# Designed miniproteins, single chains, continued (2): the designs that were tried, part 25

Each design is a single chain, and the fold is of that chain. pLDDT is the mean over its residues in the fold that is shown.

## One batch from the design tools (miniprotein)

Design m4838
Fold by ESMFold2-Fast:
Structure m4838 (fold): chain A 103 residues (1-103)
Amino acid sequence: DPFGEELRKKLAEEGKRMDELYKNLSLEQQRYLQEKLEEINKAFVDRDIERLKELKKELEEELKNTDDPNFQEALAILIEYIDLRIKLLEIGPSVREAIEKLK
């Protein structure tokens, strides 16, 4: 699964970068990101694309309202994570069908 391998590699790289960023964030910023990640994961499990889009807008507003470059980068990673999750929900059945036909 080339798509799955590329996705896993990207998620691992983003995870490492997020861990580095977290060390430079305030406790309040860390809690905010943790709470948003939990909301994103719940919306993804629930297959709620509309909620994922709402969460993305909330993160984009926080990104515009912060002057902390580490927090800006962390928010940008989380926004990209939402975009990947939305794409997986929108194209997942077609991708799954294509993969099954290749096996």
Scores: mean pLDDT 77

Design m4839
Fold by ESMFold2-Fast:
Structure m4839 (fold): chain A 74 residues (1-74)
Amino acid sequence: SSTEELVQREVASAEQVIAELRENPEDLLTYFVAGATAVVLRRMAERYKDTNPDLAARLEQTYARIEAELRAAE
């Protein structure tokens, strides 16, 4: 579905940001982008929790991972 494709793209984007945070932990811009990405993932998970719980769980797992990486960086 188009919703699943959208979620897959957002998760892929978040994976790229996580990789960039790990490679350049001192890059303030990457840190800021990671924070913004975490907010988007959380809002999408809340939006889909009742209609697509499996997709919402995937978004929540990705959110937890990006939050852990942000905490590790600073």
Scores: mean pLDDT 85

Design m4840
Fold by ESMFold2-Fast:
Structure m4840 (fold): chain A 96 residues (1-96)
Amino acid sequence: KKEVEELLERLKELAGKGGEETGAVTSADEVQEATAIIVEGLNKAQQGIKTGDKELVVEGAELVEEGVQKLLELNPENEYAKEALEEAKRLKEVGK
């Protein structure tokens, strides 16, 4: 339970930093689109944790993974985005 909340907070931090690093290199519109998907995923995962809905946690984790992949397409060297991908995979595994 606490581990899932810690994963979600870590993922929020990494995704935010990933967006900032990518935004320094490429267009704001592309970064905003990717970060909007990440925010939607984080919100769904948080709701799933609060309601005990494992399916919603998995859906949220999948959206975060999608948004982070878009950040990596814009900046493949983004270490925060790489780390966020691994944390999203862990969150998805916990939701199973």
Scores: mean pLDDT 75

Design m4841
Fold by ESMFold2-Fast:
Order: structure tokens, then C-alpha cells, then sequence
Structure m4841 (fold): chain A 67 residues (1-67)
């Protein structure tokens, strides 16, 4: 089982990649990457802001870290 620090670093890298995809392509594409990595469904409205995307990403990461 990875250490908490290793898991935080890995999640941070994935969130950063998802954020770059959300900026360059779409929030939906970024959400898809997060969904695939976390193994959970990431649902965001089509009019979601980047701020809402970031908030949701870290919310889901916090849930994953709590396991």
C-alpha cells in the first residue's frame, strides 16, 4: 500500500493533468481523466467553471485519500 505522501503526490499529478486537459480541451475531458483514475463517476454540469472543476477534483481526491 503506498504511503500517504506518495498517494498525495500521485493524486496531485493526475489533478494537474486533468486541469491542463480541462483548460486546453474541455472540462468534460478533464473530468473523464479523473473518473478513469479514481474509479468513480465525476459528474459536472456542462456550464461548470474551472473553479468548480478544481473544487470537485480535490473533494474526490480527499475521499480517495480517506480510504
Amino acid sequence: EPSLAEKVLELGEVIQKALEIAKSESIEAGAKLLSEFLGVKVELPSDASLGEFIEKAWELAGEELAK
Scores: mean pLDDT 76

Design m4842
Fold by ESMFold2-Fast:
Structure m4842 (fold): chain A 79 residues (1-79)
Amino acid sequence: SMDEVRTQVSQLSQQGKQYKDQGDYDKAVQLYDQAAQLALQAGDPSTAAGLLQERSKVLQQAGDTQRAQQDQQQAQQLA
């Protein structure tokens, strides 16, 4: 169900935060990407926008400024 998908999005975003807090930026980026994709599939662009903003912050910490800026622009379009 869509509620199950939303629960999975929440779980993936929490895991992404854990890896971000540990400094494992590659895993954090992957988990936020998976969460954002599921949010979009669930018809929740607002949640996807928030996840892209979190992914952008991780990408900035990893030094990937170009992908970080792309995520911020996409988040702005989805909000």
Scores: mean pLDDT 88

Design m4843
Fold by ESMFold2-Fast:
Structure m4843 (fold): chain A 70 residues (1-70)
Amino acid sequence: MSSMRERVRQLLADYVAERDRVDAEEKRSGGEITKKVRKEGEKLGLTQKQIDLGRELADQLDEGIRRYLA
């Protein structure tokens, strides 16, 4: 329904805006956010492969959302 579509579209737009903000900070910091996430994941007992898969999943979600909004 259109009102539900509008709510979903707004949430997805907000998600994309937040992803762009984080990506800009990562570029500015020279990879500090990625290093910090990896270090924190290791402290939680996550393997490097689990961390990498989580990042890939997030990237695929971002691409799908951008296609939906376009």
Scores: mean pLDDT 72

Design m4844
Fold by ESMFold2-Fast:
Structure m4844 (fold): chain A 70 residues (1-70)
Amino acid sequence: MILSEEEAYKLVDERLTKLQDELLSDPSVDKSLAAEKLLEVRNRIEKLLEEGKLTEEKIEELLEELKKKL
């Protein structure tokens, strides 16, 4: 399903906020690395929105990739 720009930003912000809270509560996670990777994911999502390629599935893929890198 194609997300509207507003729906996409709302979904992304909600999911990234939840992930950030989880990462900040984990003492084994490098907070500096987590912040850097979260910024990379936000930048990539913005680019996908500009290209009209952002889907809910792609958001989930990017979040799972982020979790694996931490």
Scores: mean pLDDT 74

Design m4845
Fold by ESMFold2-Fast:
Structure m4845 (fold): chain A 70 residues (1-70)
Amino acid sequence: FEKIKNMDKKEFEEFVEKYRELVGKLMKEEGLDAPTAREKALEEILGVPMTDEVEEKFNKALKELEEKLE
């Protein structure tokens, strides 16, 4: 998760774009709801299964990144 914390604005925009594309693809092709598609998309991008601990670490990293980009 250090990569997420240290993302610049461009890297973050590329990450968000890739994430949104994958969420949309999973919803359209697999018929997943938005929360499930979001978790699965993050699993594919991060290469790790989305557990409660992984979700907590990811949310903390996003919060730190948002504070850094402001």
Scores: mean pLDDT 72

Design m4846
Fold by ESMFold2-Fast:
Structure m4846 (fold): chain A 77 residues (1-77)
Amino acid sequence: SLVDELVERLLSEDPAVRKEAVEELSKQDEETQREVLLRVAERADEAQLTVLRVMIASTGNERLERLWDEAVAEARA
């Protein structure tokens, strides 16, 4: 599925793959963004969380940044 593909790409060790995945995620609807970001936040290690936070912020997409913060909070609950 698109969700599964975006999750794997966002968790990739390749910075170019992660960047393309963030850009693609930014084009998706809010429901898809929320589902992808929650699954990523649940699986990501500390280093991946740090890198992804910076990459998401760099998009300037305020909704995506908010959904990321919500996903990280949910994953830690």
Scores: mean pLDDT 87

Design m4847
Fold by ESMFold2-Fast:
Structure m4847 (fold): chain A 76 residues (1-76)
Amino acid sequence: SSEVEKLKKEVEEKFEELVKLMEELGIDTSPLKEEFEQFLKEVEKMPDEVAIEALEHAKKLLEAMIEELKKELEEK
């Protein structure tokens, strides 16, 4: 589905932003990168409806984490 592909790309872009912020704070992102790769592999096996829901949930979580890390960097 083109919708799944679009959401997957958006989630990947948000994940890259999160990783960059975490690395700026000196956090090791290797375990998180491995977990994210496994998540994407699982999503590829899901029906489109389930994949969309999982990707939308992941996007919201990533956006929340990015917002919190940006606040932490601003307080430094």
Scores: mean pLDDT 84

Design m4848
Fold by ESMFold2-Fast:
Parts: sequence; C-alpha cells; structure tokens
Structure m4848 (fold): chain A 68 residues (1-68)
Amino acid sequence: RARALADEVAARWGYPPPASVGEVLGALLAAAEEGRAIDPAALEEVRAQALAEGDAGTAATADALLAA
C-alpha cells in the first residue's frame, strides 16, 4: 500500500505519521529509484487519496504515472 510505504519511510527518518499524499508519492518514487517496482494499484490509491484531500498536483502526477 502507498500509505504503508510512506509511513515506513517516515519511521526510518524519525518522523511520525501521518504522511501527506505528496510524501506518499515521493516514497513510491524513491523506492522505484532503489529498484522496487511501483504497483499501479498503489498509484491509483495515491490518486484517489489526493483527489479526496484536494491535492490536485499530487493527483495529476499520479495520473500521469499511471498513463505511462
């Protein structure tokens, strides 16, 4: 889950949750740079959550990644 990955990243750096949806997207991108595959379902979860929170920028970025 995208949220669980962001919480994992926040915990590693000593920051307690909740992570923002933008931070969740950032964690997914960082994991991909480390060679982890990005699950399309995780991107769909980020997009849905960003839309629910009114974060149009994060939603647009997740939508673009899903289209690629």
Scores: mean pLDDT 67

Design m4849
Fold by ESMFold2-Fast:
Structure m4849 (fold): chain A 66 residues (1-66)
Amino acid sequence: SMSKEQQERREKVLKWGQEGLEKDIEEVTKKVEEEYGEKFGGLTLHAYYQLKLLRELEELEELLEE
């Protein structure tokens, strides 16, 4: 289970990622729409990037435990 300290770090990383992501989403959305057509909404990209942020966070936690 995640400690309060780890939860606070996760929230910080997610907040930074979300603020940066909103700026990058439009550029990424355009690339995705160009390749796959107008079939992906912001919700799909948000879910994708949330999973990427969780994966990066897991890698960081592994580094801290090693």
Scores: mean pLDDT 65

Design m4850
Fold by ESMFold2-Fast:
Structure m4850 (fold): chain A 83 residues (1-83)
Amino acid sequence: SVEEIIERGVEEARRRIAEGADTRDALLLAVSRMLAELLARGLISRAQAQRIMSRIVDALDETDEADFEKALEKVKEIVLEEL
């Protein structure tokens, strides 16, 4: 399901950050993989994927790297709004 794909992406990002990855890089990688899977399964359109990625990039540009949980909540909100 879409929710399971999102939750797996969130868990991957959290694990990578716990292992010392940059917050922005970890989140963007997780989002990229999540969108690729959603597209491959026909769960979203290409236009939806482009809007989601654009909004997330903008949101992460405004997020303090020390506030990972706030960045994560913004990512989840954007994905759910664009579905």
Scores: mean pLDDT 79

Design m4851
Fold by ESMFold2-Fast:
Structure m4851 (fold): chain A 100 residues (1-100)
Amino acid sequence: AEMPEADAATERELEPVVREAEELGERFGKEVEEEALKTVKPEEAEKMGKAAALAAALTYLLAHLGAPLSLVEESIARAKLSEKQKEAARAGREAGLAAA
């Protein structure tokens, strides 16, 4: 089977969902970074915002694909992140699920 043609058809159907996930992640990540800046240094706040953005986008995508959401929690648990970054990622997961 020629995978490139099947992937192109799937990509067209997923394009709106991927875009919505990216926009949600970017928006929520900025909100988390701004809130974190009140209590942590800018470098740490930026990393917390990025962790929240990725978790929100990934959760939104997985929910729309009918994939197991446990994959997000497992990824957070295994990631080389600080406790505050893991907390931000879990907040992102909740935001992604609420938006789905």
Scores: mean pLDDT 78

Design m4852
Fold by ESMFold2-Fast:
Structure m4852 (fold): chain A 104 residues (1-104)
Amino acid sequence: SAMEEVEEVIKRMEAELRALIAAGASAEELLAVMLRGLEEIEAILKANPDMSREEIVAAAMKFIDAAQAMVAEAVAAGLVSEAEGQAMLDRIQQAVAAAFQRLA
């Protein structure tokens, strides 16, 4: 199902992000991985136009929750400051909003 494909993208994104955090990656590298994950999710949603609005919202919420958790792990690891983490989340929120406008 499309939702299972979204969940697999999020799972791969989280695994890649955890490996990058362990390797001491930059905020820019972490953000790039999350934005690629969003692009993959947007492509899945576009390929499945029969998905309900509720399913699209659920996919976005799963992605946002995962992104917030990964940014929190990067801050806890000392790789990014709280301010840098907030800037990353603001960029993710803007990208999600833009993707939603493209899907509508």
Scores: mean pLDDT 89

Design m4853
Fold by ESMFold2-Fast:
Structure m4853 (fold): chain A 81 residues (1-81)
Amino acid sequence: DPSAIEQELLQARLRQARLQGDEEMVQVIEAAMKEPDFHVSVIMLDLFERYKKEGIKVSVEELLEEARRRYEELLRERENE
């Protein structure tokens, strides 16, 4: 079941973030787990990791909005063949 694998991956990342005391990552993963579309969740996590590495501070709300916009752009590109 792909949904079960997807949920397990998010739970594994959440456990690791909690063990590391990374409260920002915990908040991002919890928000990602509430998203109905796993593609948005993955984009959100990848964006957070990239911004964290670059020292860019973003809110969970900004990450979610950007992840949703990027996913919509990917869907439009697929529709254009």
Scores: mean pLDDT 78

Design m4854
Fold by ESMFold2-Fast:
Structure m4854 (fold): chain A 66 residues (1-66)
Amino acid sequence: MTVTVDAGRLGRGGSADAAASAALSGVTEVKLTVDGEEVATVRLSPEDSGEAAARKVEAALAEAGV
């Protein structure tokens, strides 16, 4: 299941929190957008904890300059 997260509105921390909650709900892919443009897509493993998902999203946003 794929979830889209608006990183432009939520910021890095809010996007990480959303990803952690989504991972605990069995989400496998997170699309990160800023101003309606996709800046990163993070694939989650079934073995990822909420903390691991949050860190993956934070790293992806940092690489994208967000």
Scores: mean pLDDT 77

Design m4855
Fold by ESMFold2-Fast:
Parts: C-alpha cells; sequence; structure tokens
Structure m4855 (fold): chain A 120 residues (1-120)
C-alpha cells in the first residue's frame, strides 16, 4: 500500500526530528534525564522496527497496532522534551519552533494512520 509506505516514512521522520531535539537538549540534561530520554527513544526505535517488519510481511493489522503505540510514545516523548527544555532554560523561541515542526509531523503521522485503517 502506498499509504502504508508513507506511514512508515513519516514515522522515520518523527524519529529524526526527535533525535534533533534530543541532541539540542542533551548538554542541558542531568544524567538521569539523559537516561530516561535514551530509554524512551530506544523503545520508539523498537516500535518503528516492528512496524517496518510488519509492513514487509504484509501484516497491516500488526503494522497499525505498532503505529498506534509509536504515535502514543512519540506524543509522550514530545511532551517530556518540551518540559525538560523549559526546565533547563533553553530559549523558548527555539524550543517552540522545534516543537511545532514535530507537532506538524505527528499530525501527518496520525492522519496517515487513519487513512491506512480505512484502506484495510
Amino acid sequence: SEKAKKLIEAAGEVLDLLQEVIDELLPYLTVEEQKEVAKMYKEMVELYNKMVEAYNNGDYEKMIEYAEKFLEQAKKMRDLLVELGKKAGVDEETLEKKAKELDEKLKELEELLEEVKEEI
């Protein structure tokens, strides 16, 4: 499915945007905060890999299940990164710009997920 392929691509772009935000925040985070962020990112990479495997196997029901979990985890991680950035005193304009880019991609991912669910 072309829509399923776009969903996988959008999920990969969400991971890339999250990594960019993490890299910007990393110097301002405590060791414990770095560990929490790394754990959540690893869980998202594992969900992404499961989505890709399900897609490659033609198992669109499992792909949707992993995509829903990925989207929930991505939203949770976005909220954590915004909170940590504010706590660290990172420039609000820079943080808002990055959060907006991530929010736009998360919206695209959510819309693609609904379209794929309608196609099956």
Scores: mean pLDDT 87

Design m4856
Fold by ESMFold2-Fast:
Structure m4856 (fold): chain A 89 residues (1-89)
Amino acid sequence: KEGELRRFIRELWDQLLAEKPVGKSVERFIEALKERGVEVKITTEYSDEVETDATGNKYRNVKKTTIDAYYDGKLIYSFSYSEAEPIEP
């Protein structure tokens, strides 16, 4: 049961990564976990630092979300993703 849940979570996460791990796709992933009796704890961190990517684009208000999945009181999966707001001068 636990091993099957871990495999299911990994498969869903791989599908999500094929699109990108943001917004509604992540919300649907969390709902799928809850439907299977997985308890989800979400931690959100914000940074107001300006970041520049390799192409010179600037971002601010970086939001890092960490999702911890528990089954039968045991941590079975942990993952995180970041979202950033582009800066247009």
Scores: mean pLDDT 67

Design m4857
Fold by ESMFold2-Fast:
Structure m4857 (fold): chain A 66 residues (1-66)
Amino acid sequence: MAATRAQIREVAEAYGMKAVEVTTEHEGDGARTRKTSYLLVQTDPSVTMEQATEANQRVAALVAAA
């Protein structure tokens, strides 16, 4: 099943990060497209680069499993 916002947030929070939903709307060559993506923001200064990488990897895996 597709990952829910709650699952994505829960994974990010487990790594001391916050998942922010970003919606982009692009108009080009007469076409209009809308895309939603997630940006992980570090909220705990003790989070290492390795933990941040793993958090992004986990979130990407949840999105890809959809």
Scores: mean pLDDT 70

Design m4858
Fold by ESMFold2-Fast:
Structure m4858 (fold): chain A 65 residues (1-65)
Amino acid sequence: TPIARYLMEKYGLEPHLAEGVAQFLIDTADSFTPEQAAEFLKRYAGIDLTPEEVEELLKEAEKLK
């Protein structure tokens, strides 16, 4: 997915982890706030994103639903 490619290129995530994170964002784009998604990504994927970066990723994820 475009989100998974972005995560691999910007954060150096392995393809499998990037795909899982992208799918999580797509599935939760309409139910999580950027702050909630950022906290989840920090705890479970080890990615420390700004709220602005998460908001942009959620907007892209919603387009893929």
Scores: mean pLDDT 75

Design m4859
Fold by ESMFold2-Fast:
Structure m4859 (fold): chain A 80 residues (1-80)
Amino acid sequence: SAETEKVKKKFKEVMEEDVKIIMSDPNLTEEEKEELKKIVKEFEEKLKKMPDDVQKIQELSRELGEKIQEFLEKVKKRLE
């Protein structure tokens, strides 16, 4: 329980920091900002429904990281 709460808190903190940095990029369109917000909301809801399983929370964190990286690669290709 306590360990799972710590992992969930760390997940949320890292996500909020990463999103804040990405959202500060002046090259992002309003459409891209809305897409990122939808990704964040999806993963926040998934995190709330997660059982007390550290491995499952870590898997979700990895999936979020991959999803954000895919988003950033799409933005980069548009800017090229």
Scores: mean pLDDT 82

Design m4860
Fold by ESMFold2-Fast:
Structure m4860 (fold): chain A 93 residues (1-93)
Amino acid sequence: DVEEKQRNAESAELMSQSGEIGREAGLISKNLDNMSPEELKEALEKLDKYIEELERNREELLRLGDFELAKQVDSLISFIKSLKEKIEKKLNK
């Protein structure tokens, strides 16, 4: 089925892109205690851009009917939002 293969390929690309964001956010999370205030501010700006990209990827997955993958992206958005809160708390210490 050509349409199914194309839809699956589009979903796979969105998940590949989302996975790269997840890896980068994970590295920020692991290095959080070693970051300067300037690096923490840069990380916040980066995480905001990641949330915007993931929200676009989620909407596209929903349009493609891939609800389970969209749910996985929602979980990643929640992780990044939690990471932002941790960084904001560190900057306000």
Scores: mean pLDDT 87

Design m4861
Fold by ESMFold2-Fast:
Structure m4861 (fold): chain A 79 residues (1-79)
Amino acid sequence: SEALLKRIAKEFGISLDQLLSYIYGKVSGLSEDELVAIVLASADPLAAQAAIVAAGLKIAEKLSEEELRALAEELLKSL
């Protein structure tokens, strides 16, 4: 649930949007820098960022709490 995702993000000291963008990037084979580049190259960067976050949420809803925590740890270690 979104409430679970918010709790995990808070526990790891990361934003929910950062966690969801990371999840989307991992599934899509895109780095955080590549996702930022795509957003900035978009005709509507705010809509592009929102779409990435929404896609990440759809993926995250299918993951276990253990998998979500592992992804949050990976993101935190990646800087």
Scores: mean pLDDT 83

Design m4862
Fold by ESMFold2-Fast:
Structure m4862 (fold): chain A 100 residues (1-100)
Amino acid sequence: MEEEEREIARELLELHAKVLELVAKAAKVLGHVEDAEAFLAKLPESVAAFEKKIEAGEALTREQLEEYKKQVLEELDELLKNTTKPEAIEYLKKAKELVE
């Protein structure tokens, strides 16, 4: 239904905002704001595509939300692989938990 499609879009946008906040906190702890900005630049392109579809009156599907989650998990796993500071790892793990 149209209501469920709007809730899926809202869930994706809220999830994206929360993930960005946690990644920004991790970057601040690391002192490498540029790495966070590079990560943040990749995700907005996918989200902007979904926002454009919503504006055009196109339905956002659960399948598209799951593809977004998969992409974010892959990027978070790459950041975790290269992160050694416990506090930054904690923020990235919280972001991963929100997406899972």
Scores: mean pLDDT 69

Design m4863
Fold by ESMFold2-Fast:
Structure m4863 (fold): chain A 107 residues (1-107)
Amino acid sequence: LPGTLARYFAEQALAEGDYEGAIKFYEDEIKGLQVAVERGVPGAELELARAYLNLGNAYIQMKEYDKAIEYYRKALELYRRAGASQEFIDEVEKNLKKAEELKKKAE
């Protein structure tokens, strides 16, 4: 599926507080980006990492901390593999730590 269109609808859903809708659109973006990565499209790994980061952020808003942690870890692995800037790596690590703390407080 085309990542640009799915991303647009995900961002609109987030703006409306529709986190479940945003998650479905980010999942559609991820499917398209996984195909792009398999085909060796330049920049696809960075875009896939960003989509996983956004999906993790949506799960945080729904208080589904285990899912958020899962997707933040996937984003971190891809950002490191793709040679992302330290800025992006630090952002994901910060979000991952926050998700782990929120999970601990929810227990």
Scores: mean pLDDT 83

Design m4864
Fold by ESMFold2-Fast:
Order: sequence, then structure tokens, then C-alpha cells
Structure m4864 (fold): chain A 79 residues (1-79)
Amino acid sequence: SAAVERLQREFGLSRAAAEALVRAAARRGISVPLLIGLLRQAFEEMERRGGYRDEIVAPLAEFLGVPVGLLRRAYERWA
């Protein structure tokens, strides 16, 4: 889908990770633009601070309804 392809291009996500995020967002009524904005904000903030931060990722993972490990691996591939 266009959303999956956009997540792969913008964040360097694998297809499986992008599909999982799009499905989770849809189940929770989170729009694709909001999902992208939240991921961009979190990843850029962590890059500014010099790396991964549980304090940023854990609340985002809970809000999105995905495992913390999914977002941690996504950040590692994006950075």
C-alpha cells in the first residue's frame, strides 16, 4: 500500500515492520499522517540526543499498540 511504501522510504523500515505499524494505527483509529508525524518527531528527537531513548519510545509504542522492540529496531535501521 502507499502508506507502507511511504514508511519504508521515510524511515527505512522493513515491509513487515511498516505493515505492522499501519495495521496497529488503523485498529486504534490513528491516521497515517499522524502516525508518520509521531514517528518522525520521536526519531528526530532521539537522533538529536545521540541515540535511542526508552523514555521516548515506550510511551509511543503503548499509544500505537505495538511492541517496544518493533520501534527500537525501526529506529536502529533509520539512524
Scores: mean pLDDT 85

Design m4865
Fold by ESMFold2-Fast:
Structure m4865 (fold): chain A 76 residues (1-76)
Amino acid sequence: MPSLEEIRAEARAILARADVTLDDVLAQARKAGNQEFVDQAQRLYDIYRRLAAETDPAEIERILAELAEESRELER
């Protein structure tokens, strides 16, 4: 099983990559008028940002549950 430290390291790596890729994608989506996509991407980014900053294991489990729920919505 991945350790809590490994999960936090992965979240930080995703955020570091997202800072470049997400801003570029969001700029293109805003130009196209696709507000639904912008809102969805911003929600996912905020969840990863909270996960990277959190130090309480119980709170990390709650954030992971929120991420799983958002991922399920994305597949619909």
Scores: mean pLDDT 69

Design m4866
Fold by ESMFold2-Fast:
Structure m4866 (fold): chain A 57 residues (1-57)
Amino acid sequence: MRVRVVEDFTATTPDELDIAKGEVLELLAVVDREHVLVRKADGREGRVPGSAVVPIG
């Protein structure tokens, strides 16, 4: 499932991923109530706030 970034987010821990507004990411899993696991087009994976992304399609 694809998601679009609606807010910039900067990683603060090694398991998080930097994302920029307007990026399209693959949603891999829901980690918890506040966080999702995503993959970038370059293959990098990490946690991001669920509030920073919205579903596409």
Scores: mean pLDDT 82

Design m4867
Fold by ESMFold2-Fast:
Structure m4867 (fold): chain A 86 residues (1-86)
Amino acid sequence: SLEELRERANKAVETLVHSKDKKKREEAIKELEEIARKLKELAEKGDEEAEFELQALLDGLKTLLEDSTKLSEEEKKKLQEIIEKF
């Protein structure tokens, strides 16, 4: 469901803001890319709510890149690649 994808995305972002565990952070970035892919697929099928949720996710990642001092340069590059791909 869209609500489940939103909750998963929020949890992944929280991991990148609060967790020091490199493995959990890497898994969170992979999760964000998978969620963006699923939302794009639903949006392409005409789900207007999925299009809105995809835009909200991408805007959230842009904010995280601008405001967070907690992201490594490698993590910033991966998040930027997600934003540019979707």
Scores: mean pLDDT 84

Design m4868
Fold by ESMFold2-Fast:
Structure m4868 (fold): chain A 75 residues (1-75)
Amino acid sequence: PFTLTLVFSDGSTVTFTASSVQEALDKALEYLKKNKDKFTPILYVANVLNIIGAAIDAEMTGKTEITVYLSLKKT
């Protein structure tokens, strides 16, 4: 199993467990897509790229868990 944890700038966390890196990545990207209102357009793109980069590294290095730090928009 593979575990992907998102840690947001407000301290909240969301964890995805999957049978593969690709499945966990798909779940994390779907979560961001459903929660676009939490981000400015530029932060959304930056956070998506950050998750993709971490997933690529995990796939290439055989990691079983990753934690990705994401920025929320400020009010």
Scores: mean pLDDT 88

Design m4869
Fold by ESMFold2-Fast:
Structure m4869 (fold): chain A 97 residues (1-97)
Amino acid sequence: SAEELFKEAVVADFLGKREEAERLLKEYFKLKPSEEELAEYFKEAVELGAPIVAEGALDELIERKASKEILEELLKFAREQNDEQSAKRIEEALKKQ
């Protein structure tokens, strides 16, 4: 069900359906995914070009105070993908630790 919710959220994102993508992400977060799973789905969303899903997954990781190791991994990934917005948000989260 977690994989299905992620896939449905990505499809909604591709169609520009922000409210639907955010609703599906909220249902996914209720399943209490691990920080590792959220990090993997963030990376997949960035690679697939699903910005709403990527932003939502990063928001959840920051809110949960994800480990420095995960945030540093995602910062490196965001820089490699030329995702300046995500990189800046991750840098700010790391400064608060």
Scores: mean pLDDT 86

Design m4870
Fold by ESMFold2-Fast:
Structure m4870 (fold): chain A 74 residues (1-74)
Amino acid sequence: GPFRLTRELRLGDRGADVMAVAAKLKALGFYDGEITGVVGPELVEAIRRFQAAHGLPVDGVVGPATRAALEAAE
């Protein structure tokens, strides 16, 4: 289905939505690691790079603003 996020994601969080975020960041060229069900340090760095590229606060957390930017990318 279409890419959708419904919650805040941070280091240590788990779920299919984490896999979706990792896959989206990998497709956009921000993440080169394994697609797992866990927010690890490498995925946090990818989130921070994405946030910097989109003029968002660089906190490594997928909150509402980062979620909206990910959904709008591509």
Scores: mean pLDDT 79

Design m4871
Fold by ESMFold2-Fast:
Structure m4871 (fold): chain A 70 residues (1-70)
Amino acid sequence: SGAARAEAEKRERNEAVQRKSDEIFMDMLAEEYGISVSELKENIDKVIKELKEQGKDLLAEKLKKIVENL
């Protein structure tokens, strides 16, 4: 393994891991609210606001970041 190729491999892996992590996170959050992922996307601003009101600021920011990348 070459050090120069390790950066490219990490980048590709990080992108794949990020996409899967985002999908799992959205699915889990939709299950938590008892709705579908499509309904979660329709209510995304409301969910972010509710998370912030519950003091879950880091979770709200994570959700906002995921939505910005969709």
Scores: mean pLDDT 75

Design m4872
Fold by ESMFold2-Fast:
Structure m4872 (fold): chain A 79 residues (1-79)
Amino acid sequence: ASPLTERLAREVSELTGVELSIPLSEEQARALAEALVAKGVPREDAERIAEGLLRSSRAGDDAALAAGLHEAVRLLREQ
C-alpha cells in the first residue's frame, strides 16, 4: 500500500477503534461496517463501503482503496 493509503487506514482505525491492516481481513471489513452503522451510516451504504475496501485491498488497487478509505473518513467525521 502507498504511504497515503497507510495514513488513511490509520485515520479510519483511530475514528472507529477497528485496527485495519492492508490487505483487509473479512473480520476487519465486518467490524468497519458495524462501526459505520454505529455512527449513523445506513447499513446498506456501510456494507457497500466495507466490501469495496475489502475487494480493492485484496486486488492491490491502491487508488480505489485510498478513495474508499477517504469516503469512510468523510462519513465518520460528518456523523
Scores: mean pLDDT 82

